# Designed miniproteins, single chains: the designs that were tried, part 25

Each design is a single chain, and the fold is of that chain. pLDDT is the mean over its residues in the fold that is shown.

## One batch from the design tools (miniprotein)

Design m843
Fold by ESMFold2-Fast:
Structure m843 (fold): chain A 57 residues (1-57)
Amino acid sequence: MSEEDRKKLEEALEEAGKVSSPAFYAMAKREAEEGVRAGLPLEKVLEWIENAAKASQ
């Protein structure tokens, strides 16, 4: 993962964390990193973070 992609991922997780619990943030970060490692496009990982955060409300 590039430095730019990593920053985008961290920013998305921080935004999700503002509207979700610390437990959700920890889970989402782990799942997102595993998704990227498994070869999922960053775009799909970011979409998942947004949808998961929205569903947690």
Scores: mean pLDDT 75

Design m844
Fold by ESMFold2-Fast:
Structure m844 (fold): chain A 99 residues (1-99)
Amino acid sequence: MELFEKVSEIVREAAKQLPPEIREEVLKAVDWARELVKQGVDPREALYILVFDLGEIAIRRGVPVETARELEEKILEAIDKNDLEGVKKALQEMARLMN
């Protein structure tokens, strides 16, 4: 749970630089991942689902598919290593590309 809350907070912070409508989509994805955890899904698996949803939002915003997938992979690898700084950097890059 602690890793889930820390990553969720990093996502919320990265979303602050996005337009209001895209920020709302990102926050909705975070809330959905939290609901999955409440329904008994493993917090790490819920984070993987969240990262996939963020990649889909980025693609719809015009980020190239291969770039979005590469950033998803970097975020997932950082989560697996408990590398919160790596998560933050990759999420900030994804948000930058969506502006």
Scores: mean pLDDT 87

Design m845
Fold by ESMFold2-Fast:
Structure m845 (fold): chain A 81 residues (1-81)
Amino acid sequence: MSPLEQAREWIEKLVAHLEANPDLSEAGKANYLGIAAQEILDHVPGVTLEQVIELVREAAERLGLSQELLEQLIETIRRRF
């Protein structure tokens, strides 16, 4: 499996879990995405920051996160990388 495929599978599993819990706040969902993005960057060799950011954008759209929260999340991911 390619690094991008591994990262996508990780995010897809998280999104499915979060979609199954609609009572989670938007900020809570963003927090889980941020943690997953950092773990992917730390543990999936060969994945790029921009690939992870694109996966996070796709996940945020599926989870119904606001554009403002998505922007803050991306800035946090970039700052920690």
Scores: mean pLDDT 84

Design m846
Fold by ESMFold2-Fast:
Structure m846 (fold): chain A 77 residues (1-77)
Amino acid sequence: SLAEQLRQEILALLDRMKEAVRAGDLAAFFALMGQLQALIQRALAELPPSQAQQLLQEAEGRLKEVAALVDELVARQ
């Protein structure tokens, strides 16, 4: 389904964002952020509200993991 395709693409992007943060690759990280924003806008436009909300909640949980990794790396300097 479209929902499952968008879910897989968003989760793969979030995993790539975590790797970019670990590598200190800011250029890759910001490029991936742009791609994530585009996929989220597509999900909001094309999916039923309940499916879009479920996907956004899952993505938010994964984004919190990325934010925690950024905070850890900034604290370590």
Scores: mean pLDDT 84

Design m847
Fold by ESMFold2-Fast:
Structure m847 (fold): chain A 65 residues (1-65)
Amino acid sequence: SAESREAARYAAEQLRKIGDAVDEGLKKAKAAKDAALAAGGSRDEAFAAGLAALTATLKEKGGAK
């Protein structure tokens, strides 16, 4: 049925969005980590910066509704 096709398309679209959000979040996390280390920050500060960047990206991608 058309409804089943729409449900399948919606699921595929959501999985794609999650994948894109994770990929971009990881890229931003790496950049934030590298920037913190370049600024003379500790490994823990670099981890915190990366986690914050990942979380912010996921929140932005999820909040488009």
Scores: mean pLDDT 80

Design m848
Fold by ESMFold2-Fast:
Structure m848 (fold): chain A 85 residues (1-85)
Amino acid sequence: SVDSERHLYGILMDQLDGLIDYYSTTDPRSKRLAEEAKEILDKWYLGEISREEAIERFERLRREARELGDEGLADLLDQIIRQLR
């Protein structure tokens, strides 16, 4: 439902904002990936991209997060992908 999607969007956006704040003084690469994840989530919520397109983009970011050794971001991206499926 619209209410469920709005609630999910709000929770995921808050989690990404928390990670961006955490990375602001530590790793600019992890911060960039988290900011890109926010942009993908916004585009999906606004209907600019399909759920399927958003999942593909998140799967790419998850791969990049794992290559950086950022397990926290990779786990959040896994959660986002599962929530959108």
Scores: mean pLDDT 83

Design m849
Fold by ESMFold2-Fast:
Structure m849 (fold): chain A 82 residues (1-82)
Amino acid sequence: ALAYALKEAEAKGIDQALVLELLKRMEEEGIPVTKPLINLALDMLELGYSIEEIVERLKQIQSGESLADVKIELLAEKAAQR
């Protein structure tokens, strides 16, 4: 998962140190480090969310919030920031 996260972060222009901190926080909070959750977390970093905000959103997904609905929300936010 680490190599995948770093490659995707590089493509988005995200700082490697932020990605490493995010992955560490995900593991500490018991959040699965899967490709869909990594992609969502990196999209949130790209939009300027803090690691704390990202971790909280990922915990909400684990508690029953739809991953697909959250992805749609982030895509709409990204489009609105033109």
Scores: mean pLDDT 78

Design m850
Fold by ESMFold2-Fast:
Structure m850 (fold): chain A 79 residues (1-79)
Amino acid sequence: SLAAFERWLEEAKRAAEEMGFSSGQEVEDAYEKYLKEKRTDKDAYLVQIAYDGLQAARLAVATQQPWEPLARRFLSWLE
């Protein structure tokens, strides 16, 4: 649903802000690094949330979902 997607993006934004990320590239780099290091701490969890939100937003734009405008706002904020 739109509301569920909006909440998901809000959680991803908060996770990115808590980690100090200012771009999608920083989220991707952190995700790859933490995955290779097999980290399971709070930071790894926040990185996972930020990464999943970033990918979900990109997919929503690419597939022209009804919530595409929210996805574009998230991507513009981060990238």
Scores: mean pLDDT 83

Design m851
Fold by ESMFold2-Fast:
Structure m851 (fold): chain A 90 residues (1-90)
Amino acid sequence: DKLSQDLLDALKKVEELFRKAAELLREGRSRDEVESLIREAMLELKKVGLPLRSAKAILESLARRDEEVREELLELIDKVYTELLEEEKK
């Protein structure tokens, strides 16, 4: 509630980044670019106070809406989440 506007703005940004990531995967474009977009989306949610596990859950829900590249998006989300979680432990 206290971060409602910042959270809404972050969610809109995340949806835009995720749409671009899905489009790049459908076009067979660089997986590195897709990983960068997913990382940016997860960090945007972290910046507005969401823990990484919650950011992961939001991105996974967005991935499940896209039947064409769902599995690839879920794999990349898990990879990025694991990398960011390891960085937090250091």
Scores: mean pLDDT 81

Design m852
Fold by ESMFold2-Fast:
Structure m852 (fold): chain A 73 residues (1-73)
Amino acid sequence: MEKDIEEAREEARRRVESLGRLVREDIFTYGSGEVVGKTVLETVSAEGRVIVTVTLIYSDGGTLTATAIGERR
């Protein structure tokens, strides 16, 4: 579980940092077991806001969501 948390956080952070400067990170997790699903959503606004969300789905039906927010250079 902790490995999945760190991996999701690192992916979200890395993606934001490739596009600009990291400003904020949030993580929410409620689940356990094996990762059975994954989605990545990346958005960049015209004003230069970058938001990356990595969501993992666990075998018990729970989820982990790691969000990183930044400003595009």
Scores: mean pLDDT 80

Design m853
Fold by ESMFold2-Fast:
Structure m853 (fold): chain A 65 residues (1-65)
Amino acid sequence: DKIEAFKKEVEREAAKLGGVEVKIEVVDGQPKITVEIKNRRDMALALRAMGLAFEYGLGGIVALP
């Protein structure tokens, strides 16, 4: 439930930033987010996703491709 809510929030934030592509994978109950940082918009999404993971108590994992 928390992971699904987190995924929806990250997708919403990506949409607000103009549809930045993001992949969210669940590994052993932990969310893993992959964002390719090519510009400030992508970096903003990555930082926001890490903040959301912290707020949800999941411990954010962000990976560059």
Scores: mean pLDDT 67

Design m854
Fold by ESMFold2-Fast:
Structure m854 (fold): chain A 61 residues (1-61)
Amino acid sequence: SPEQDQRVLDQVRALVEQMRTASPAEQEELLTEVAALIQSIPDEATRVQVAQLVIDAMNEL
């Protein structure tokens, strides 16, 4: 549902923000959690968009 997709997106954004100040080991754990959240999105097009958002954010770290 759009409401669930928005909650997942908000959680992904929060985790990406945590990664900015995290150690390399903590970043690996956070990346695992982000990947699990992305995989929980039932709509493939939305999953691709969220994954691309994370890739773009990580490339700016």
Scores: mean pLDDT 79

Design m855
Fold by ESMFold2-Fast:
Structure m855 (fold): chain A 83 residues (1-83)
Amino acid sequence: MEELERAKKALENGDLETALLYLADVIASKDPERAVEIRRRVYKLLDEGKLQEAADFIIEEARRLGMPEAVELAEKLKQKLEE
């Protein structure tokens, strides 16, 4: 998935907010019925500077949807936020 590769590159460049936005798009694409709610929640958390909460939300949604590659990337992102 192109958005997943873009999220990975953003993470490698230290652009954690952009990486979270691409991950939100990946998750929303897998769950179209909740796509609007997923994007809205992530965008609001990022606007409020709550990157840890945004990462936690993405990890939970990725686990629920069975997306192990998205879980791995979001967990790496969360680790960088705690550094």
Scores: mean pLDDT 84

Design m856
Fold by ESMFold2-Fast:
Structure m856 (fold): chain A 84 residues (1-84)
Amino acid sequence: SGIEKIEELIDKAEKAIKEKDKESAISYLSELEEEASAAFPDEAFDIKKMIDEIIDAVNEGDYEKAMELLEELRKKLLQLAKKS
């Protein structure tokens, strides 16, 4: 399901951020944007904005901020999945 793929991508992005693997982190976050926007089209703009902010933090080398923002996104996506 789309939700299973979203969970997988969040876990992969988290691992890449923890390992400071910028290229993999951005790749997984970009895939997450596509999958999450497709799963939650009414929230696509907000999801894209949150993911862009995580990518910006990764690009700045602020992996602590990237992890905090990813956790906020995870919570939002879990709430959306529960309502659907």
Scores: mean pLDDT 87

Design m857
Fold by ESMFold2-Fast:
Structure m857 (fold): chain A 69 residues (1-69)
Amino acid sequence: AIEEIKRRVEELVAEVNGSAEAQSEEAREFLRRAHELIEERRYDELVRLFEEVLGPEAAERVREIIEEA
């Protein structure tokens, strides 16, 4: 479950930012924070982080990922 959530979150970030191959240090830091929240099962804070940085549509997709995993 946790590894699946991490993978799908990485895919979502790559989709929103355009490409995981061109991942910046900023995107890497964002994913590090997201992974930490996933490992701690702090899913409400994960959704809030996505809403704050990537917007409400990205936050909604993160909720779907969490619910499906």
Scores: mean pLDDT 74

Design m858
Fold by ESMFold2-Fast:
Structure m858 (fold): chain A 67 residues (1-67)
Amino acid sequence: GPLAAAAQAQLDAARAETVRRSKKLMDESGKEGITSAGEATDKYKEEIDAWSARVAALAAQGRAAVA
C-alpha cells in the first residue's frame, strides 16, 4: 500500500545517501592522510553511528508498513 511504498522509498534514499557519505568520508580521509578504514571509522565514528541508526530505523519503518 501507499505507506509501504513511501517507507521503501525513504529506505532506498537512505541507502543511496549512505553510499554517497561513505565515499565522501573516504575521499576526505585521503586528503587528511588517513589511509586505513579503521582510522577513518575512529575519526568519524559519531557520524557513522548516527547514520547507521537512521538506516536501521527506516528499515524498521518499512517492515512495520508491510505488517
Scores: mean pLDDT 67

Design m859
Fold by ESMFold2-Fast:
Order: sequence, then C-alpha cells, then structure tokens
Structure m859 (fold): chain A 68 residues (1-68)
Amino acid sequence: SLSREERARELGKILNEYAEKNKLSDEEVDEIQQALGGMMQGDPAGEERLRSMLDPETYERIKRVLES
C-alpha cells in the first residue's frame, strides 16, 4: 500500500505528465484536481467527472494509485 505522501506524489506526477502532454491550462488542471478530490471522498459525480476529463489510460493509472 502507498502512504498518503507517496500517493500524493504519484498523483501529482500523473497529472503533471497529462497536463504537459495535452497542453492543459492551469484552470483545466484545477478542474481535474477538484474532480479527483471528489473521487477520493467517494463522490460518484466526482468520479464520473474525472473519467470524462481524462483519457482512459490516465484515469486507470490514477484509479490504481487511489486503490493502493
């Protein structure tokens, strides 16, 4: 299992890589972070929002980090 700090680091890495690859604005990154926060709290709406904003590969990477 990942610690809270290790999880935060891995999530930050994944989001930074995704933002650079897709040339996302700071506002788009903030929206993704808000959706991720919702998913982490078990909010289905946050999970659906995150899934809609990310490509399937990136969503699965984030999901695995959250499940570890």
Scores: mean pLDDT 80

Design m860
Fold by ESMFold2-Fast:
Structure m860 (fold): chain A 55 residues (1-55)
Amino acid sequence: MSIEELVEKAAELMFGEKAKVLKVEETEDSVIAEVEINGEKITIRLSHEDVELIK
């Protein structure tokens, strides 16, 4: 699973709506993503532990 697919899945789990991934930045301790839901830009921050839970 790509990091972009993981972010999309996480956003859909958190908001219950289809999310479009606009930007993903991976840091040493977290993943920071901009997603678009219903035309709104939302920034999501996931720790690497959160990413492993979603996998």
Scores: mean pLDDT 77

Design m861
Fold by ESMFold2-Fast:
Structure m861 (fold): chain A 67 residues (1-67)
Amino acid sequence: MSAEERNKEAVDLLKEHLKDDRDALDLSGKSYTIFAGNERTVSSAELDAAIAAGGAASVKALVEKAK
């Protein structure tokens, strides 16, 4: 899987966790608020680091532990 495909898949996973609330959240690339049982905030830098470390699997782990 290419880096671009991993990035898109990771962002799509974030959007899936946000679902209907995604429009209330800045997904434009600065930061994200994730609702994974509790409200959490993830920075773009953390997302990029997770993608680089392991793609979608790392993003999923980040979402589950997001602050």
Scores: mean pLDDT 55

Design m862
Fold by ESMFold2-Fast:
Structure m862 (fold): chain A 87 residues (1-87)
Amino acid sequence: MTPEAKEALIKALQKVLNVPKEKAEEILRNIRDIEKTRELLKELGVPEELIEELEEKLKKSKTDSEYEEALVEFLVKYIELQYEKKL
């Protein structure tokens, strides 16, 4: 993972999930540990449906770029879900 991509993902996690930098960094560090990623996201109140979709992508991911893409798609879906709930 490039330093630029890592910093961008940390900032995105902070804004979308409303978490401190330390928590965003913990999620990113554990992205290859599917079980721990699941536990961290459940603790933050992320919907099970979005966690399950992310897990499916993480299980198929082999490169840093694939893990980055899976996380970005997860964050986009989380934003869309929050938007729908505010209507």
Scores: mean pLDDT 79

Design m863
Fold by ESMFold2-Fast:
Structure m863 (fold): chain A 100 residues (1-100)
Amino acid sequence: SPQAILQQSVDEILSLLREIADNPEASDEKLDEIMKEISRQLQRIADALQQLGVPEMEITKFMARLMSLATGVYIAARRGDRETAEREIERTREVLEEML
């Protein structure tokens, strides 16, 4: 079901963001792979929300917020700012839970 896909993709995105936060010294190649997987999971969420009848503009705004938060985790992790990375992950969780 679309709802099951949403739940699986939410858990995967949060897991991938924690991997970025826990591995700030990872190579650019490895972090790019994680960010690409986050993008794939976000696309699954967008497709599932469309199947559930969520308006396209709302999906677009939601996706933009999630991408901004994921980028925030990446930047904070690279700066060694673990507190900000953790805060951005929690914000991502809240945004994901609000749309479900």
Scores: mean pLDDT 86

Design m864
Fold by ESMFold2-Fast:
Structure m864 (fold): chain A 81 residues (1-81)
Amino acid sequence: MSEIEKLIEELRRLLDERAPAEEQLRKAEELYKAAKPYLSEKDQKGFENALKLAREYLEKGDEETATLLIGLLAHEAEKLL
């Protein structure tokens, strides 16, 4: 199993278990760091913007929207598999 595949599975587990959004975001940031070398410049900017937006919603107390954005990041990372 690749590092990216393992991180996607771990992130999906956190999402399915409805773990705290802060923990989900930390795993998504780890996933982005591992995936970054395999992403186009456009996709890198997309991931960075989505992570920033998820953090902003979490800081506002909107954990539901933050979790939705993190779920979209997991889905986009699955395209690398």
Scores: mean pLDDT 84

Design m865
Fold by ESMFold2-Fast:
Structure m865 (fold): chain A 99 residues (1-99)
Amino acid sequence: MEIKEKTIELLVEHTGYTREQAEILVSAVLERVKDKLEEIKSLSPEEILSMSQSELAELLGISQSALSRFLKELSEKVGRPITLEDIKMVLLFIKEALE
């Protein structure tokens, strides 16, 4: 998937994530937003960065409690703490990969 590969490369280039860590993160987020790509494309970078936990959970198609579990599971798979800011960064690079 071209969007996935471009997003992985952007995340590796602009962050301290390894390619393997970036692939885990990008794959998990893209699976949740695969039917929301047009919505992500329409959001400004400032809107994405300003998203509340509730708004982010809604975009990912999950409850706020499920979002907490999602972050925990990703942290375990990646081998370091994954925060809401990490998810926002992935969404920004998905947006960039769509342009």
Scores: mean pLDDT 84

Design m866
Fold by ESMFold2-Fast:
Structure m866 (fold): chain A 70 residues (1-70)
Amino acid sequence: LKEQVSRAAENLAADSPDEEVAKMLREAARSGDEELFKEAVKKMLMSLGMDEETAEKGAELVLNTVRQKA
């Protein structure tokens, strides 16, 4: 699971135009921290124009998809 989270986080960091979000994603990739990964994805989605509630649900869906690949 840590490996799947790290890979997903690194890929999202590379595609993120927001440097702060990219930094959070790289930290999640390094630590394998699922909560940090979820928070970083949520902030990324909000930066793309999603509201906080939708971004939180989207981040949870992304995390669950990554978990299924484990």
Scores: mean pLDDT 75

Design m867
Fold by ESMFold2-Fast:
Structure m867 (fold): chain A 87 residues (1-87)
Amino acid sequence: QVLEGELEITIDGETRVLKPGETFLAKEAKIKLLSDKVVLYVPGGEIKLTLETDEALVSINGKEPRKYKKGEIINLKEGDKVVIEKL
């Protein structure tokens, strides 16, 4: 579920733009940031998000942000809130 910002999501080869309030259900997805900052919430299950943005700072549940590169996987579970900031 998108709380803030916009991103492109690719699930099983299908690409869609997600805006605040929209949700998706997948075990694996690719994400590309359209906004400089995106906030996601995981309402249930587990998901692997593969980053398609060249570089980003990723913070999970208010932890210190870590730098992720294109192709790296962000592993999330139910209740996780993630902040992704484009570099």
Scores: mean pLDDT 82

Design m868
Fold by ESMFold2-Fast:
Structure m868 (fold): chain A 84 residues (1-84)
Amino acid sequence: MKPALHIEVRSGLGRAQGVLLPLVEEIKKLPGFVSAEYTIHDPTHGEALITFEEGIDMDKVLKEVEEIASKIDGGNIVIEKTEV
């Protein structure tokens, strides 16, 4: 199974895409990035699943992604470690 991050965005301003897409683009630049899939359910709600190489320090990745997310305004971002 590959390590992954599940990301959920909720935006009362209708900016779920405007929050999620820049976040995904920054995560694509991180070491060990493999793939990203995202779905915009409606303007207020989006989700992404981002997969990394086996052997990557996912605690370090989570911290870096949380730092990136903290700089993005317009929605509430929840990030969870998972596996695929």
Scores: mean pLDDT 86

Design m869
Fold by ESMFold2-Fast:
Structure m869 (fold): chain A 76 residues (1-76)
Amino acid sequence: MQSREEAWREVDAFARGMKIALEVVDEREKTVKISPEAQLRVIAGAAAEAARNPDMTDEELRKVAEELLDQAIKEQ
């Protein structure tokens, strides 16, 4: 069973990933229009990745969000 500390670390990382993904999407949207589906995909993907790897830095999470955004834009 997950300890309360591990669960809290995952929740904190999830929130951090979501915040960074939102910032990345907002910045890109100033230059190119991004569909709501692509935005949600990037936010969900970055948040999930952060929860899986809670020790990732903000810079690493930003790179993940940028990569996910590039993939989402190419797909739809």
Scores: mean pLDDT 80

Design m870
Fold by ESMFold2-Fast:
Structure m870 (fold): chain A 58 residues (1-58)
Amino acid sequence: VKELLLGMAEALLRAGKSREEVKADITEWLKSQGITVSDEELDAIIEEAERRLKEREA
């Protein structure tokens, strides 16, 4: 699940969404799938996605 959520967060951030919008979108998707993830874990995933995008910026 973590790798899937990382991919989703990266895609949403690349689309120009804010961290708050990304968190809201992923939270809504998780609810639709019946998956429970803590706010702490989700925040960590979004931070990792932001870091990865920053490192990949040419």
Scores: mean pLDDT 78

Design m871
Fold by ESMFold2-Fast:
Structure m871 (fold): chain A 117 residues (1-117)
Amino acid sequence: MAELQRLFEEFVEELVRAVEAIRAGDVEAALAHLARAGNLLQEMAALTTDPAARALLLRAVDLVSDLAARIAAGEVSEEEAIARIAEIARLLEEVARQLGLELSPEMKEKLERILAE
């Protein structure tokens, strides 16, 4: 559980940085942050014994991979990319709820600010 909490917080930080890179028009940085986010999700899935939470984590991996591929191809708008990141974040909120994971108040504020704009 302590390792899942750490991975969850690192995942949220990478997701926030991906949104910041997308808004800055930095495609290379956005792809790097999404790749790290995807790796963190896979590590969480490997450590998760709950089959429902694992299924949601693997779905989130697929969504991150699809988004990264579309950004790399230049086929997604900033608005669409941010909307897809919001969908991924909502899946992770459900995973966190199922696994009893919590974000620090600082990380919650960062995520809410990024998703509200």
Scores: mean pLDDT 84

Design m872
Fold by ESMFold2-Fast:
Structure m872 (fold): chain A 77 residues (1-77)
Amino acid sequence: GMAELEALAEFALELGAKIAEEKYGAKLKSSEVRIEGEEVIVTAHFDNGVVVTVRLTFDHLEVVIEHEGKKEVLRVE
């Protein structure tokens, strides 16, 4: 259900924050979780200016990583 998707989004945020700290030396500064219909949107801001946006549904996952005007998009189906 939606509660399970929200829990997965929170877990993904925690995992992403740990990876960002270990790989990019970045620490999580702020995060927000939004629910829009059947989509969970997580936006995380890091102290080095990295922004990660995760869009999660039961059918797909999209991750957008933004740093210094550059975007990297990862999709999982």
Scores: mean pLDDT 75

Design m873
Fold by ESMFold2-Fast:
Structure m873 (fold): chain A 65 residues (1-65)
Amino acid sequence: MEDERIDALAAEATQRLVEMHRALGDPEGVAAARSFGAGLRDWARTAVEKGLPPEQLAPPEVELP
């Protein structure tokens, strides 16, 4: 059950980033978003592992150069 929650959180955040860069037609941005997606899954896993309620699971702030 927790694994499904982690997958949902990571997939949602990753999808937003990938869609944004894909819409811009930026292949480098898409690659960066995919790489960051791996970090998002680790973040989601840690949040769920701590047993935080969904309302307190906010995605991390993302900054690109």
Scores: mean pLDDT 62

Design m874
Fold by ESMFold2-Fast:
Structure m874 (fold): chain A 58 residues (1-58)
Amino acid sequence: MATPEEAYDFGYHVGVELQKITNPGLRRGLLSRMRGFGEWSGHPEEVEKGFEEGLKEA
């Protein structure tokens, strides 16, 4: 499993990158992979928190 810090950082980077992607299918695919990682990491709440902060930085 990832650490909470690794989970947050992953979500943050996904949020930043998602803002550069305009294709709806690619955006959904990235979000699906992020959710899978969150569940696998054991820290889905940290991934979500990082993701929301990443969206604000874009």
Scores: mean pLDDT 79

Design m875
Fold by ESMFold2-Fast:
Structure m875 (fold): chain A 104 residues (1-104)
Amino acid sequence: MEEVFEYEFTNPADNWRLRGRLTVTADGRVRAVGESFDAEGNPMGEPVELEFDVDTPLEDIRDRLLARLAERAARLPANDLDGLLRLNAGVPAVLRLLTLWRNL
C-alpha cells in the first residue's frame, strides 16, 4: 500500500511557499521532495529530493540532507548569495515534513 503525506507552509516573513511531499511505498521505501516558491508562485531553485528506507533514523536522514546541501553549495561561485538562498529554500520544507510525519 502506498501512503502519501503532503505539507504546505507559507513563511510570513517573505511570503515564500514551502511544499513538501512524502511517499511511502509498499516495500518500505520513502521518497521526500521539498520545493519552494516565491510570493508570486514562481519556483525557487531546484527541488530537494531524497530517498531512504522507512526504518532510517531521522538524524541519519538529516545528516545526509545537510551533506548534500554542502556539496551543492561548494559548486556555487563564492559571491552567489542568491544561489545559496535558493539552494537552501527547499530544506525547511523537507525537514518540517519529516518532523510532522514522524510525530503522527
Scores: mean pLDDT 66

Design m876
Fold by ESMFold2-Fast:
Structure m876 (fold): chain A 81 residues (1-81)
Amino acid sequence: EEERRKEAIERAKKLIQEAGVLAVLAGEDEVAAYLQKAAQAVDRGDLESAIKYLEKALELSKDERVKKLIEEAIRALKEAM
């Protein structure tokens, strides 16, 4: 469903934005950079690349709250595909 896909993408954007803010506050600059790349990929409609950037950010992050938001964002984007 197109509406379900749009809702999942908007949810993912919000989660990526929240994770990015927390990553900056946690001093995880590299994680924040990958989250920014993921957000840009979502804006381009490139959900596959967005997921790859999110998976890289998840691998690098050591902050449990950042990891949780990234995991939720990945799940939301997979629902949109």
Scores: mean pLDDT 87

Design m877
Fold by ESMFold2-Fast:
Structure m877 (fold): chain A 64 residues (1-64)
Amino acid sequence: GPATERALEAARRALEAARAGDREGAKQYSHIAQDYAVLAAARGDDEGAARAAEAAKEFGTAAS
């Protein structure tokens, strides 16, 4: 659904920022991805939410 799509797009941007050395951008997009993953779960897309949350955690760790 739209929330899962937005979460995955934010996770992709977090990965791109991390690879470019933009730690602030990577952290910001990781938080956005996590927020949309929570929204996706609230709307019943548990599988999409889990995928997005995993991506957000992975890139959030790289930004720390």
Scores: mean pLDDT 74

Design m878
Fold by ESMFold2-Fast:
Formats: C-alpha cells, structure tokens, sequence
Structure m878 (fold): chain A 60 residues (1-60)
C-alpha cells in the first residue's frame, strides 16, 4: 500500500506528524492505539477516500 508506506516514512521523519496521526486515530476510535494501528487506520481511511475520489471525480 502506497499510502501506508508514505505515512510511515513521514511520521518517522516528523514526530509532530506522528503525534497528530495518533491524536486523530484516538478521536475516531475513542481509544488509544499503537503507532502501527493508528497509521494503518488513517491509511485505510485515506485509501478508501482516494478510491472514491478516483471513481467519482474525473475532472479535479
């Protein structure tokens, strides 16, 4: 998965981004998640939104 790998690389280089991802995942689930679980959750949401965008949006 391209999005998950990009998020892992970005969060490894930017600890503030990692914290933001974990905070968002906690807000979505209402529970604390591991770093990997938080990244996978956000990546899955992004992949689903990207797939919808590609299917529905032809222009921009």
Amino acid sequence: SSILEKLREASAKDPELKQNIMDIAKEITGKELDEDEALELIAEIAEKQAAIGKAASKEL
Scores: mean pLDDT 75

